# Ledger of designs, part 8: designed miniproteins, single chains, continued (2)

Each design is a single chain, and the fold is of that chain. pLDDT is the mean over its residues in the fold that is shown.

## One batch from the design tools (miniprotein)

Design m4246
Fold by ESMFold2-Fast:
Order: C-alpha cells, then structure tokens, then sequence
Structure m4246 (fold): chain A 95 residues (1-95)
C-alpha cells in the first residue's frame, strides 16, 4: 500500500516524465490536430491529479487518457499515452 506522500511523489515523477516526452515529441514530429489535442487533454488531466492526487482525480485522469488514446493516430503518441495510463492504474492499485 502506497502512503499519500509516495502517491504524490509518483504522480510528480509521472507528470515530469510526460512533460519531457511530450516536448521532445512536439519538437521532433509533425503531429495531427487530433494527436496534439490528445496530448493537451492528457497534460491537463495530469496537472489536475498533481494538484490533488486523490483516488477520484486519478480515476478521472484514467478516463481522460482512455479517450485520448482512442483519438490518437500517431503510434508514438499512443505509446506515450498508454504508458501514462498504465502508471496511473498502478498508482491507483497501490492506494
């Protein structure tokens, strides 16, 4: 079982990793509007979870990420979003 402090730290690490990977992807690739929108929605959801890492907010972010994955067409965008989804689900299970 993760402590609240461990949950908050894992969320902070996840947000940081996502920001680095998203920035790299936006700089190196020509992305569709759909893929850019998916990354933006994922970022907003992660920022909300970082501010309040409650189980309710983690569940909301998971739902947003599932929708973002369905909207994504670029394999690297999809892979990044799937990694983030997996990590959020692991954090939620450890609660």
Amino acid sequence: MLSPEEVAERIRELVGDFLVKRTSMLMSRTLSSSDRQALTQALRALIDVDRDPSPENIRRAIEVLRQAIEQSTDPEVRSLLEEVLRRLEEILRGY
Scores: mean pLDDT 86

Design m4247
Fold by ESMFold2-Fast:
Structure m4247 (fold): chain A 73 residues (1-73)
Amino acid sequence: SLGEQLIKYLKEQKEKAEELAKTVSGDAKEALETAILEYQNAIDLAKQGNLGMALGRLGIGRSLEDYALKLAK
Protein backbone atom coordinates (compact mmCIF):
# COMPACT_ATOMS: atom_id res chain seq x y z
CA SER A 1 0.00 0.00 0.00
CA LEU A 2 0.99 3.68 -0.24
CA GLY A 3 1.28 3.81 3.56
CA GLU A 4 3.67 0.82 3.60
CA GLN A 5 5.82 2.42 0.86
CA LEU A 6 5.91 5.73 2.77
CA ILE A 7 6.92 3.95 6.03
CA LYS A 8 9.74 2.12 4.19
CA TYR A 9 10.98 5.42 2.69
CA LEU A 10 10.79 7.21 6.08
CA LYS A 11 12.79 4.41 7.77
CA GLU A 12 15.49 4.74 5.07
CA GLN A 13 15.59 8.54 5.53
CA LYS A 14 15.84 8.13 9.33
CA GLU A 15 18.71 5.59 8.99
CA LYS A 16 20.62 7.93 6.63
CA ALA A 17 20.17 10.86 9.05
CA GLU A 18 21.37 8.65 11.96
CA GLU A 19 24.55 7.76 10.02
CA LEU A 20 25.17 11.44 9.13
CA ALA A 21 24.67 12.45 12.79
CA LYS A 22 27.62 10.17 13.74
CA THR A 23 29.94 12.21 11.44
CA VAL A 24 29.11 15.77 12.62
CA SER A 25 29.09 17.81 15.86
CA GLY A 26 27.53 20.92 17.38
CA ASP A 27 24.58 22.64 15.70
CA ALA A 28 24.72 20.31 12.67
CA LYS A 29 24.38 17.25 14.95
CA GLU A 30 21.49 18.85 16.88
CA ALA A 31 19.66 19.65 13.61
CA LEU A 32 20.13 16.03 12.38
CA GLU A 33 18.95 14.63 15.75
CA THR A 34 15.80 16.80 15.45
CA ALA A 35 15.33 15.56 11.83
CA ILE A 36 15.58 11.95 13.12
CA LEU A 37 12.79 12.68 15.64
CA GLU A 38 10.63 14.25 12.89
CA TYR A 39 11.14 11.17 10.67
CA GLN A 40 10.11 8.94 13.61
CA ASN A 41 7.00 11.12 14.17
CA ALA A 42 6.21 10.74 10.44
CA ILE A 43 6.56 6.92 10.69
CA ASP A 44 4.18 6.84 13.69
CA LEU A 45 1.63 9.05 11.88
CA ALA A 46 1.84 6.92 8.71
CA LYS A 47 1.26 3.76 10.82
CA GLN A 48 -1.91 5.45 12.17
CA GLY A 49 -3.06 6.18 8.57
CA ASN A 50 -2.44 9.94 8.90
CA LEU A 51 -0.52 10.17 5.62
CA GLY A 52 -1.01 13.94 5.17
CA MET A 53 0.45 14.70 8.61
CA ALA A 54 3.22 12.16 7.97
CA LEU A 55 4.20 13.99 4.75
CA GLY A 56 4.25 17.30 6.67
CA ARG A 57 6.65 15.81 9.24
CA LEU A 58 8.80 14.35 6.44
CA GLY A 59 9.04 17.89 4.99
CA ILE A 60 10.19 19.32 8.34
CA GLY A 61 12.76 16.52 8.77
CA ARG A 62 14.11 17.06 5.26
CA SER A 63 14.45 20.83 5.84
CA LEU A 64 16.36 20.21 9.09
CA GLU A 65 18.63 17.69 7.32
CA ASP A 66 19.38 20.21 4.53
CA TYR A 67 20.09 22.90 7.18
CA ALA A 68 22.48 20.53 9.00
CA LEU A 69 24.38 19.80 5.76
CA LYS A 70 24.82 23.55 5.15
CA LEU A 71 26.14 24.00 8.72
CA ALA A 72 28.63 21.10 8.24
CA LYS A 73 30.29 22.87 5.26
Scores: mean pLDDT 89

Design m4248
Fold by ESMFold2-Fast:
Structure m4248 (fold): chain A 90 residues (1-90)
Amino acid sequence: GPLSPLEKARQAIYDTWVKERGATEEERKEIRERLDRAWQHIDKATEYINKAKELEKQGKPQEEIDKLRAEARRHVREAFEALGLPPRPT
């Protein structure tokens, strides 16, 4: 089936990063392994973001929503750190 928007984004980042670096086969393997680690954290961040959105729709306390958003941000930071470089060129 067609790739999800997130899968398309991952592929675009990989392709851009490989072209930017002029990557060797060994460097391409390293990039793939880093992306795999980063995407595990992105999946977890997505879970927390979805939970926060649901609580917001239900009018739950801001403190509870903020806690979930903080957890999502922590996982995004860990994904960035796993890559060792910006996940997207600016």
Scores: mean pLDDT 74

Design m4249
Fold by ESMFold2-Fast:
Structure m4249 (fold): chain A 70 residues (1-70)
Amino acid sequence: SPIEKAKEELIKLNKEHGRRESALMTELRRLQAAGAPQEEIDRVRAEIDQLSAEYDKKVAELNKKIEEAK
């Protein structure tokens, strides 16, 4: 069903987001520990923010599909 398909997509999205966010957070900590330039630190932070915004948008779209398919 469309609902089951959207729920499976949410599970996959959550797993992919967690993996990608973890990798970026690890990179951010490495840059901070190495005393990297502020511009490099800000760039990784911007990537984390963008990833979070894209994740939130996709979650909202999938939740809307689940609600509308009831």
Scores: mean pLDDT 87

Design m4250
Fold by ESMFold2-Fast:
Structure m4250 (fold): chain A 69 residues (1-69)
Amino acid sequence: SAAVEEAIRLLEEALELAEGELRETLQKAIDSLRNGDVVAALSGLDEALKLAEDEELRRLIERAKQSLM
């Protein structure tokens, strides 16, 4: 769906800025979306938001969540 494609695009941008545990959490969320598991992806994005301290990373993750809701 266009919403899932937009969310993946935003999360791919977030991966360029993310490192360590945050990067792994975002990659798992992308993998969940590619497998059609939106519920698992949203849970992963909530975990990512707890780890993210950079405002641009938080903005990208929040926009990805909004695209899926």
Scores: mean pLDDT 86

Design m4251
Fold by ESMFold2-Fast:
Structure m4251 (fold): chain A 105 residues (1-105)
Amino acid sequence: SEEEIIEEIKKIFEEGGDRVLELVQANAPLSEIYDVIKETFKKMEELVSKLSPEAAEKVRNEVLKIAQKLRDRLLEAGVDPEVAEFVRLAFEYGAQLILKKKKAA
């Protein structure tokens, strides 16, 4: 069902966020953080391709909430506010690109 696909997308996005949090706390290179974000969006794009445009819009709202929660978790972990906001914006931007591609198809 589309609801099951949405829950799987949320899980993938949350797991990607957890990995980004680990890397940021470890002061990993930006390239490694970028690779995790890229892989997360690749997995998300495969699942989004199976959704209706209406379900894809619901995913957009859920992904924005997850990105905001990830920023808040980074801030709570003592990460620099500009770095935390950059991570949120990167997740938001990537999600918007995938969802825009689905709407254009």
Scores: mean pLDDT 81

Design m4252
Fold by ESMFold2-Fast:
Structure m4252 (fold): chain A 86 residues (1-86)
Amino acid sequence: SSKETLKNIYKELLKGEKTNKEIAEEFGIDEKIIVAARKLVNGTATDKDIAALASHFGLEVEDVKKINLEVTSEDGVQRIKEAVFK
């Protein structure tokens, strides 16, 4: 689904292991959409970036923001666990 694809893109961005181009090639998506998603993950996205993501994935702006919040919250919890349980 479009929601699951966007969720997986956010997860890859949070790992920090791949460039925008590498993620774009992996998902078969325009690099501009990956750039917009990275800005949202980093908290620097404009309304235009969020609208571009919503339009590309056929989602509401609220869904784009909610999926980002869910993924970034899950990543934050995982990072805390990994830092504490060395």
Scores: mean pLDDT 81

Design m4253
Fold by ESMFold2-Fast:
Structure m4253 (fold): chain A 87 residues (1-87)
Amino acid sequence: SIEDLLKEISERLKELRERAEATGDEEAIREFERLEQQILGVILEMQEQIAANPENAEQYAQEGRERIEELLEKMEEIVREAERKKE
């Protein structure tokens, strides 16, 4: 469901944000915030598309999930690289 998807994304973002902040890497934190804003934009777009055309909800949810997963993967890479550079 959309609710389950949003809960999953929220939990993953919280975990990644905490890890990013723990690194103290200002550049990594800024890039994280930029990508987080992009994810929020995708969620809003997805919700608007579903509201306008409920019959296509599954397609919009799948497209939104794919875009969000790509952004989350980039965020995970940024956090992991920052963590590796930390003592």
Scores: mean pLDDT 85

Design m4254
Fold by ESMFold2-Fast:
Structure m4254 (fold): chain A 100 residues (1-100)
Amino acid sequence: SDEAIERAENVLAGVYLHLQELLDAGLLPEEAYQAFVDRLRAVGREMRQASREEQVRLLIETLEWTIAFLREVAAAVPEQRAALEALIARVEEVRRELLE
């Protein structure tokens, strides 16, 4: 659905902004930030040529990758663990909505 796709795009934008804040604070390595940015750019390119069903699949895969990525960041930045776990929960909610 268009609404579920929009929510997925919004949560990924929220992850992007949070990671940018961590980068600016010196808490996230540039390489980790760049890996996330590169993943979003790659999926964005695929989304432009994808059918609606493929767009949903690509977003689910991207949200799953993002959850794993954020768990690695939380392990590396324990002082931000609570904030990152809350963000992971938000990403998991949106992923569940796309599967319904």
Scores: mean pLDDT 87

Design m4255
Fold by ESMFold2-Fast:
Structure m4255 (fold): chain A 74 residues (1-74)
Amino acid sequence: SLEELLEEVDELAEKLSPELKEIATQAREAVRAGDVDRARQLIVELVEAAAKNPADRETALRTARLLLEAVRLL
């Protein structure tokens, strides 16, 4: 369900650096608001930021994937 995906996003976001966590949190809020365009923009920003942060890269990319799955349910 959408809520289950967003709960998993919250759990993964807690493992991210503060900057990446902020982007992930904003993307999650956009998904909850039904703002598909903003959610997609923030998911792209999360992926780009993940590419520049090797330590968080895998977790951030997994978070982005779950956010994209959540957007598809809207």
Scores: mean pLDDT 86

Design m4256
Fold by ESMFold2-Fast:
Structure m4256 (fold): chain A 67 residues (1-67)
Amino acid sequence: DIEKAKKEGLERIKKELPDPEVQELAEKLANDPTVELYRAAVREVLRLLGLDSPELEAELEAALARA
């Protein structure tokens, strides 16, 4: 469900902030093929919510993709 993914993505951004522990978790997740699917879904959700900004996108890509 796109709406559920949207809500989860938004909650994660608000709740977890740019935390070093979150970055380490994202590094491990980047080794999984599911990360690409998650990254694409979050990116699309951000656009639908109107939270599309270069800073926020870069932060999410760094967190999900390894940098």
Scores: mean pLDDT 56

Design m4257
Fold by ESMFold2-Fast:
Structure m4257 (fold): chain A 55 residues (1-55)
Amino acid sequence: SEEELAIKLNRALGLLAEGVSVREAAYRSGFPSLAAFSRAFRAAVGISPAAFRAR
């Protein structure tokens, strides 16, 4: 559901802010793959997780 996806994304955002790697943030937030995480993150945030970490 959109609500479940939003919860996963918010958890991943918190982990990235704590300095956790993109790969670990994706897995710990329950995404099935890095590709699925990257697509969802870009849709919500506007940039890739890797680009977000580089800023």
Scores: mean pLDDT 81

Design m4258
Fold by ESMFold2-Fast:
Structure m4258 (fold): chain A 87 residues (1-87)
Amino acid sequence: STAEELELLRKLVKEAIIKAFKRYGAPEEAIKRVEEILDKAIEAGRFTDEQIKELTEIIEEIGLDEKFIEALREAEKELKEEYEKYK
């Protein structure tokens, strides 16, 4: 069902983002803030302008360097492999 597929996709995207922040070595406080924002956005089915601003500020604080992008790619890869088990 579309609703179940969307729920799974949202969960996987959230887990990928959080996993990437953890691998990059982001501070626990920053990870907690990101998780809270993502949870609220998933529940509402959309991001607010304020949530986008907060996420941007967190990303700017930790720095978007090559290492962070690499961590995101690795997290996505692992979660895509996990997703394939449910198909």
Scores: mean pLDDT 70

Design m4259
Fold by ESMFold2-Fast:
Structure m4259 (fold): chain A 94 residues (1-94)
Amino acid sequence: SEAQKLVSEGVGYSIRAIGHLLDGDDEEAARDYYIAGQKYIEASSLLSGDDQIAALQQAVRYYQRSIELAKDPELKEKAQRNLKEAQARLAEAQ
């Protein structure tokens, strides 16, 4: 399914982020976590019930990691904005 493809892509970006962290590249890790969060938000729109909630929770965690690692003010601002939107969607879904 499209949702499974998006989750798979999000997992792939999270693995890349971990690789960048091991190399000391916080900036690239922040970008990868941001993209992973976006993939899980897109997947959540195609899911329902517990699966939707799980995808939204994971998106929240990825955006939080992106914010913590981001040195680029534009990336940090985008991640903060998307985090607030993800938290609002999670509250509505629960």
Scores: mean pLDDT 91

Design m4260
Fold by ESMFold2-Fast:
Formats: C-alpha cells, sequence, structure tokens
Structure m4260 (fold): chain A 110 residues (1-110)
C-alpha cells in the first residue's frame, strides 16, 4: 500500500467517523460534526506531512483547510454551546485518531 493511499484512507475514515457520530444529533449538529471532522483530519494530516520536505507544500495546504474548518466549528460552538458540545468532542477525537494514523503512515514510508 502506498503512503498516498494510506493518507487518503485515513482522511476518509475520519470523515465517515464524524458522520456516524452526528447521526444521533440534529441535522445542523450532524453537518457541523462532519465538516469539523473533515477539518480536523486535514489539519492533523497537514501537520504530519510538513515533517516530509517533499510533501511540505501539500501539508501547509491541508493545514490551512483544517484551520479554516475548525474556526467555523468554534464559531458555531460560541453561538450554540450546549448543542454543539458533542460535535466539538467528536471532532477532537477524530483529529487525534487521524494524527496517530498519519504519523504511523509516515514511519512506514521511511
Amino acid sequence: MTLEQMLDATAGMGTIAGASYGLSLSPEVSRVTVEGSYGAANYAMGRALKEVPELRAKGEEMEAIGREKLKELEEEYKKHPEAMKPALEAVKKIGEKVEKAAEEALEEAK
């Protein structure tokens, strides 16, 4: 399996996990959870890819996408703290899982 295939699979899994977490919530909270999870996955992968000189530009691009999406989640949380708290917690867990998977993928590609 190539590094790119592992990173694509990891980002996809993060998004799916976010969607699954959101299914028990309102449609609005579900949407925020999915978008935030996509952001957290991109942020975690972007940071990991910046450790590889050849992938640094791609890592910076993904980190920027992640930062923008996580800012949107934070703004929604400020507007509706109690409703958005499950989304914030789910996104944080997904980001941690993607970060670990990205670090493992980079180690394997070495």
Scores: mean pLDDT 72

Design m4261
Fold by ESMFold2-Fast:
Structure m4261 (fold): chain A 80 residues (1-80)
Amino acid sequence: SEGERTIALTRAGEEALYAELKPYIDEINKVKEETIKRFGKKEGYRKGAELARQYAAESTPRGARLMESIAGALEKKAEE
């Protein structure tokens, strides 16, 4: 089952997935920080979240979950 396969891949697969997605995470952080400097924290977090949502839509189901988690965290920060 998918659950059993996911458990078997948790350590090595998650580390590999994070390594593959690191350039996307770095770009989200770059866009966020550049937007914060120009337009303030709320807009920066909002733009970072939008980019994370875009990457989620373009990713595999596993990558999408991580990107959606990042987007949700940034959206909460944008509400402040």
Scores: mean pLDDT 76

Design m4262
Fold by ESMFold2-Fast:
Structure m4262 (fold): chain A 65 residues (1-65)
Amino acid sequence: SMEEREKILREIGDKLAGMGIGLHLALERGEAVTEEEVREEVRRLGLGEAGVEAGIKALRGYLES
């Protein structure tokens, strides 16, 4: 259902918000963060392909800023 989809997307968003903070801190420390590392972390968290896509978009946002 749409409600179930919205719940999943909120859970992905909440987990990715924490990951985005981690990415920002890693970049501030001069650590190299790659798209592959983001994919591995998202998969480790069990977020699936939608989570991978969102995580990569977040990383690209930080790298292009």
Scores: mean pLDDT 66

Design m4263
Fold by ESMFold2-Fast:
Structure m4263 (fold): chain A 100 residues (1-100)
Amino acid sequence: MPPSLSELFKELHEVLLELQDAAENKDGAAMRKAVERLVELVKEIAKYLSPENQKKVEELVEEYKKKIEELIAKKDYEGALKVAKELLTEVSEIVDEELE
């Protein structure tokens, strides 16, 4: 059974806290794990959207994931956190515009 949209947003909030903790502790392994979970949750949220917006979200996730992984490789954990928050903001705006 797919999770509800509200359950996905709750888990997304928990992942954001995990990303913040990983950045503060400069824990690249914890940050990579949280980013993988973030990507999975955003893709699940995208399933509630129109095919056009699903494609937009999937393209955003691919672009932002690549940038986040590059920043983690450079040990720029604060930069990686900032980019992850930007992804969440853009996804939330797409969801709010379509689902109101």
Scores: mean pLDDT 83

Design m4264
Fold by ESMFold2-Fast:
Structure m4264 (fold): chain A 71 residues (1-71)
Amino acid sequence: MQIVAVLLTGDGRVTVVTEVDGRTHIWESPKVLAAGELLTVEVPDELASPDARVVADPGVTVQVTVMDDIP
């Protein structure tokens, strides 16, 4: 499984995209993240892009961290 990108939307939701055997799986958080609430996701810089979208399988625990300098 590969995490190809992470997207935090303006409303505070997070979308995580994973790639398994060339298949893309999309998961979107149903919750709006609070200012003090952070999720951390390991995203390779080579696979991250400003317009990318990220999905994780339901059984996978994912953390997304707000990172600097990713437009």
Scores: mean pLDDT 46

Design m4265
Fold by ESMFold2-Fast:
Structure m4265 (fold): chain A 84 residues (1-84)
Amino acid sequence: MIEVKPEDTLEEIEEKLREALSKVPGIDPQTAEELARRLAEAAYRMGETIAELDKKQGGMTVEEARVAVVNALLTLLKRSGLLE
């Protein structure tokens, strides 16, 4: 199963997501690649905002926030049936 870490770069996050999504039966490889790209970019963009918001509570780093966004998105995809 995919495991994203705070030390992972945007490229490493994208690669891990692409690998995980490509293993889903019936998914088109181009769709998996595009989805991985969009999820990685969303995590990168939102991570900074989330880190600033969380700084008031506990001082989450930007990298930790990016990982949290990726993991939340993967959880939502599984719960919505998109990754069944």
Scores: mean pLDDT 68

Design m4266
Fold by ESMFold2-Fast:
Structure m4266 (fold): chain A 105 residues (1-105)
Amino acid sequence: ELEEEIRKEAEKLALEYLAKLKGKSVEEIRKEVKENEEASKKLAELLKNKEKVPEEELRELLEKSVELGMFLIVRGVIYKILKDLIEKKGLSLEEAVAEVRKSLE
């Protein structure tokens, strides 16, 4: 239960951070993440089936897959920080979220 709540807050903070970094809305970043997930899934399917794809299309799928990877890394790092603040420092989830939000500028 608590782990699921921490995951939701980590996703929200990761989206907020990337939105600020890229000068976009949270809504726009959420849409980009979804598009990157679809591109990553398509790339995995093409590689599994050994399908020949034009280099331009392969490059676009690869770039979107890398962008998804960056989002997942940011979310994962934030999740670990939140968990450490709660478990090792004894902060509430609300207090941990506030501390991370301050640290993200």
Scores: mean pLDDT 86

Design m4267
Fold by ESMFold2-Fast:
Structure m4267 (fold): chain A 100 residues (1-100)
Amino acid sequence: SQEDLMESFVASVKEALEDMVKNKASLEELKEELERILEAMEKLMDTLSVEQIKKLTESVISILKDILKSSKLSPEQRELLEEFIKKVEELGKKKIEEKK
């Protein structure tokens, strides 16, 4: 069930971010969604093994990098997404260290 929850979460993140880009969401709407994603990831990671945390962070970063390839992003949205990748990497590292 934890693997199913991870796959469902990753799919929902991809769908939400793709929909926001398609519908030309504002910078503030994107920021709020990314903050919700980060909070949800942190809570989910508390229930996951180290290997599952690694897979979750890699999957989310992959989605973010794919979104960054879009020509529809403003410079400010691009910067926000690049900063968010760093936050996801740092969260993953922090949660892995807490499990040691």
Scores: mean pLDDT 87

Design m4268
Fold by ESMFold2-Fast:
Structure m4268 (fold): chain A 61 residues (1-61)
Amino acid sequence: MSEEEKTEKGLANLEKAIREEKDPAAQRTLLALGRAEAAKLPPELSAKMLARLDEIEAELA
């Protein structure tokens, strides 16, 4: 699996975990973990992951 494929799969698993989580505090923790993970990625993948996390956060508000 390529680095891009691993990132996409990781993001999909994280999104699923956030959406299935019923505790808002735990959802915020998962979002924070996702943002920290994005910071370790190349700028292109980081920007994509952060944009998706921002969309998820907006949907939870």
Scores: mean pLDDT 79

Design m4269
Fold by ESMFold2-Fast:
Structure m4269 (fold): chain A 84 residues (1-84)
Amino acid sequence: ELHPAVVELAQRAEETGDKELALRARAGAVLEERGASREEVERALNASAEEAVELLKEEILRRGKNAPKELVERALKELEEFAK
């Protein structure tokens, strides 16, 4: 179901411990869940860690519209801490 490039990048991130690859893989997976095109997913996988973090923040805010504010704030803080 996931684009093979997303799986490959996620596996590489796990093997190397590279946080940038992990963030980019997560961004690609989020775009696939949204029904983005294969080309859009591939662009996210090749984007900077900063662009990946911004996309993941937007997703947390989008999913969190009806969630308790505390959970949304926690998710954003965890993402920012991971991205350091």
Scores: mean pLDDT 79

Design m4270
Fold by ESMFold2-Fast:
Structure m4270 (fold): chain A 72 residues (1-72)
Amino acid sequence: GLGPEAAARGARAGAEAGTAAGGASGFYQIHLSSKDPAASEAARRAALEAAAGNTDAVGSEMARQAYDAAKA
């Protein structure tokens, strides 16, 4: 059915809107400011994924976790 595809498109549109508003920039700032190489690399990848709009469910969750960690 089209239900899962419609839900995925909605999630992607939401992620793209959030990215345009500052998501990619936020992740990139985490990348630049992080002293932990692993955290820095994860944030860089999240910023690139958000900027590209390639938000699979797993990618979206990783991006959300990176953003939440920075916000805390």
Scores: mean pLDDT 54

Design m4271
Fold by ESMFold2-Fast:
Structure m4271 (fold): chain A 72 residues (1-72)
Amino acid sequence: MKPEIQKLRMELAQAELVLDYLKEGDFEKAKKIASQNPKLKEIYENATSKEDFIKKVEQYIKELREKIAELE
């Protein structure tokens, strides 16, 4: 697997975990996982609300899936 695809898959897994914890109401775990990824941390730090954070994570997941599909 190309290193770029591996990195994107790891970022996707982290983003999906953050989204799952947010949907479960486990905000502390979501924040902890988000802090491990620079883009997710940026999304968290710039989120204006919980709903904004969820929406931005969902958008990031969509972008990652599209990038992975383009590289495969």
Scores: mean pLDDT 81

Design m4272
Fold by ESMFold2-Fast:
Structure m4272 (fold): chain A 60 residues (1-60)
Amino acid sequence: SKIEEEAKKKTIELNEEAYKKYGKELIGKPADEAQELSVKILEELDKEMKEYKKELEEKY
């Protein structure tokens, strides 16, 4: 469906952007701090994806 296809594209885009933005920072941090940052990034991506899917459902 259009909703599923748009959601997949958005997920890929958000993950690639996060990797480019935070990849070097994560490598430079101690393991515990890198893990905490990774969790926060994933939580933010999940929230953005939920909001995007909600908008798609309202649109379609």
Scores: mean pLDDT 78

Design m4273
Fold by ESMFold2-Fast:
Structure m4273 (fold): chain A 97 residues (1-97)
Amino acid sequence: KKKEEAIELLNKAGRYIVEAIRKLKKGDTEGAVEHLEKAIEYLEKALELEPENEYIKKALEEAKEALEKAKKGDTEAAIKEAYDALHYIGEAIEELK
């Protein structure tokens, strides 16, 4: 089912965001950027499957903001936006269950 596939993609996105947060905390900004870009790819694929899901849209918005902050060297802001993206991923998964 499309919902089950979307949940798997959201779980993958969440794992990449968790790793991005770890890398940001270690000062590995380049590694964090790579992981955020992969998370965004998985969130975009999830949104293609569930285009009306507002939580996936919010997760994608926050993940893109985290990527932009990370690229600018705003590490604290990048971590905050990444946690916001994780929150919305969790809400999206609960709604799709």
Scores: mean pLDDT 90

Design m4274
Fold by ESMFold2-Fast:
Structure m4274 (fold): chain A 55 residues (1-55)
Amino acid sequence: MMTLEQQIAMLQDNIDSLNKMAAKYTAQGDTDTAAKYNAQVDTYTKLRNDLEAAM
């Protein structure tokens, strides 16, 4: 069974990857695509915060 710490670490890796994609598309002027990645960051950040609160 995956520990809470391991789940948080995996979510953080996903958040970091999505943030890099959002920054890439923002730099290209594709604000619509960047907004989609930012929405996924918000979703994963909430999940991470919920798991951290459970610790």
Scores: mean pLDDT 83

Design m4275
Fold by ESMFold2-Fast:
Structure m4275 (fold): chain A 88 residues (1-88)
Amino acid sequence: TLEILAAVRAALEATIAATPEVPEAVAEALLLGLEAQEARAQGDEERAAELAARVEELLPAVEAHLEVAQAVEDAAIAAARPAVEAIA
């Protein structure tokens, strides 16, 4: 699970870097969301909750840019798929 999350995170970071039109707040929210999932997978519920609260603060920016946020997320998942399949 952590290895799969790490592959998804690497793909997300690369996708964000390749997409200059992504607002910084949206990029931060997507990356923090994955960090929260990584923390939860490690059993660090306090860190996961803190990271989730930071994502909640950025949620209005994500909602304002839903189409670009969804496109970046979809592209990152597609890019991560070969690595995820190799791990599984």
Scores: mean pLDDT 78

Design m4276
Fold by ESMFold2-Fast:
Structure m4276 (fold): chain A 76 residues (1-76)
Amino acid sequence: SVEELLALLQEAETLLNAGQDATLVKAQIEERLLFATPEQLQAAEEFSKQTKSPELKEFLVETLEASRAVRKKLGI
């Protein structure tokens, strides 16, 4: 759901802001964005614009671009 995705995004931001390892939560976000609905993709994009973590923003921009490229190739 969008709410579950936002919870993972907030967890990643909290870990990165605390200087903690976010590798596992980033992997979970990446997997969810590969199979995301349009609503989930939009929520992640909006989060990327609002986050104060440069590392999380860069990760989300790249992951969303990759997901969109795959979807465009598949015609969805």
Scores: mean pLDDT 83

Design m4277
Fold by ESMFold2-Fast:
Structure m4277 (fold): chain A 63 residues (1-63)
Amino acid sequence: MDEKELLAEKWEKAIRDAEEELASWVEKQLATDPSAIERLEELKKRAQELIEGLREKKKEILE
């Protein structure tokens, strides 16, 4: 069945959307409060770890 292809497309889009939303959110936060950069870097790192986990999960599901 083609469910794996549909899941791959959904996972790919979700990961890309998450990365774009994170980048946009960070930009808006820095524009509002530049002193928050240290806190934003920590949150960004944590978000990237979650995104990386999603990529590994996608690989495991599709392999």
Scores: mean pLDDT 75

Design m4278
Fold by ESMFold2-Fast:
Structure m4278 (fold): chain A 81 residues (1-81)
Amino acid sequence: MYQEIIKLLEESIKNGTTLPSEKVDLLQEALAEIVRWLEETYPDKEEQEKIREEINEISDKYGNDRGGLLSLIKLLKEYLK
């Protein structure tokens, strides 16, 4: 599932297109899963906060331009291994 959304985002960047609206829900689900994984995997409050700040920074850029999408792809690859 998450590797599929990463691939769709990469194809959107490569082809100069935007992510289809029906796939935006899958992206939101993937982001929610990263947050859940963070809360379950890292009991350390400081580690959770660092990753949350990174997610929030990328989320602020997403939807504004293709640079935001590239940052989001990097985040998804890093945390959804």
Scores: mean pLDDT 64

Design m4279
Fold by ESMFold2-Fast:
Structure m4279 (fold): chain A 107 residues (1-107)
Amino acid sequence: LSDEEIEELIKELDSEDPEVRLRAARKLSTSSKGAIKAKEKLKELLDDEDLEVRLAAVEALGTAGEAAKEALKEAAKDEREEVRTQALNEANANGLADVAKAAEEAL
């Protein structure tokens, strides 16, 4: 992803259309640079009303790795088991031991 594409995707995370937010989050999850640049907006999407958008945000935060550790700890405490499980999977995939511990304690 180019810097211009990353900036456009970050703007799309603010869309009123959940399908647009979902696609933008999924595209950002394919780029560590994109996910890191979008980490603050992706953290805001953890409170999204759409479960699929929240799951995509967790995946993208996982791609950001260590830089998004605190946001992933918040995802590990989500009300939906699916979101907490995704946070645990992302933490394990990226070697984030303290996030994995927080997610396991919440599950």
Scores: mean pLDDT 81

Design m4280
Fold by ESMFold2-Fast:
Structure m4280 (fold): chain A 95 residues (1-95)
Amino acid sequence: MIELSEEDLKILEELAKEALERAKETGKEREELAEAAEKIAENLSNKELSLKYRALAILGKMEDEEEGVEFGKKVHKLLKEKKYEEAEKLIKEKE
């Protein structure tokens, strides 16, 4: 289970609200959510959540759906297995 600090929860709530407002204004929901995920990752102290949101930012910017699904599955598996260093390396290779 992921335990969120009160600070991490406040950051998530604020950034989710900002992403929703921008998505409504631009009509580019996928791109706006990817940018929000990147901003969330930069502000989170929790390493697992930070890596998860960094991966979501990459997925939102990927044009190849099959490559995106494969990347997402690999990162998700590594995070579930608590292999954070391996997950971070995979994420850095795609950033």
Scores: mean pLDDT 68

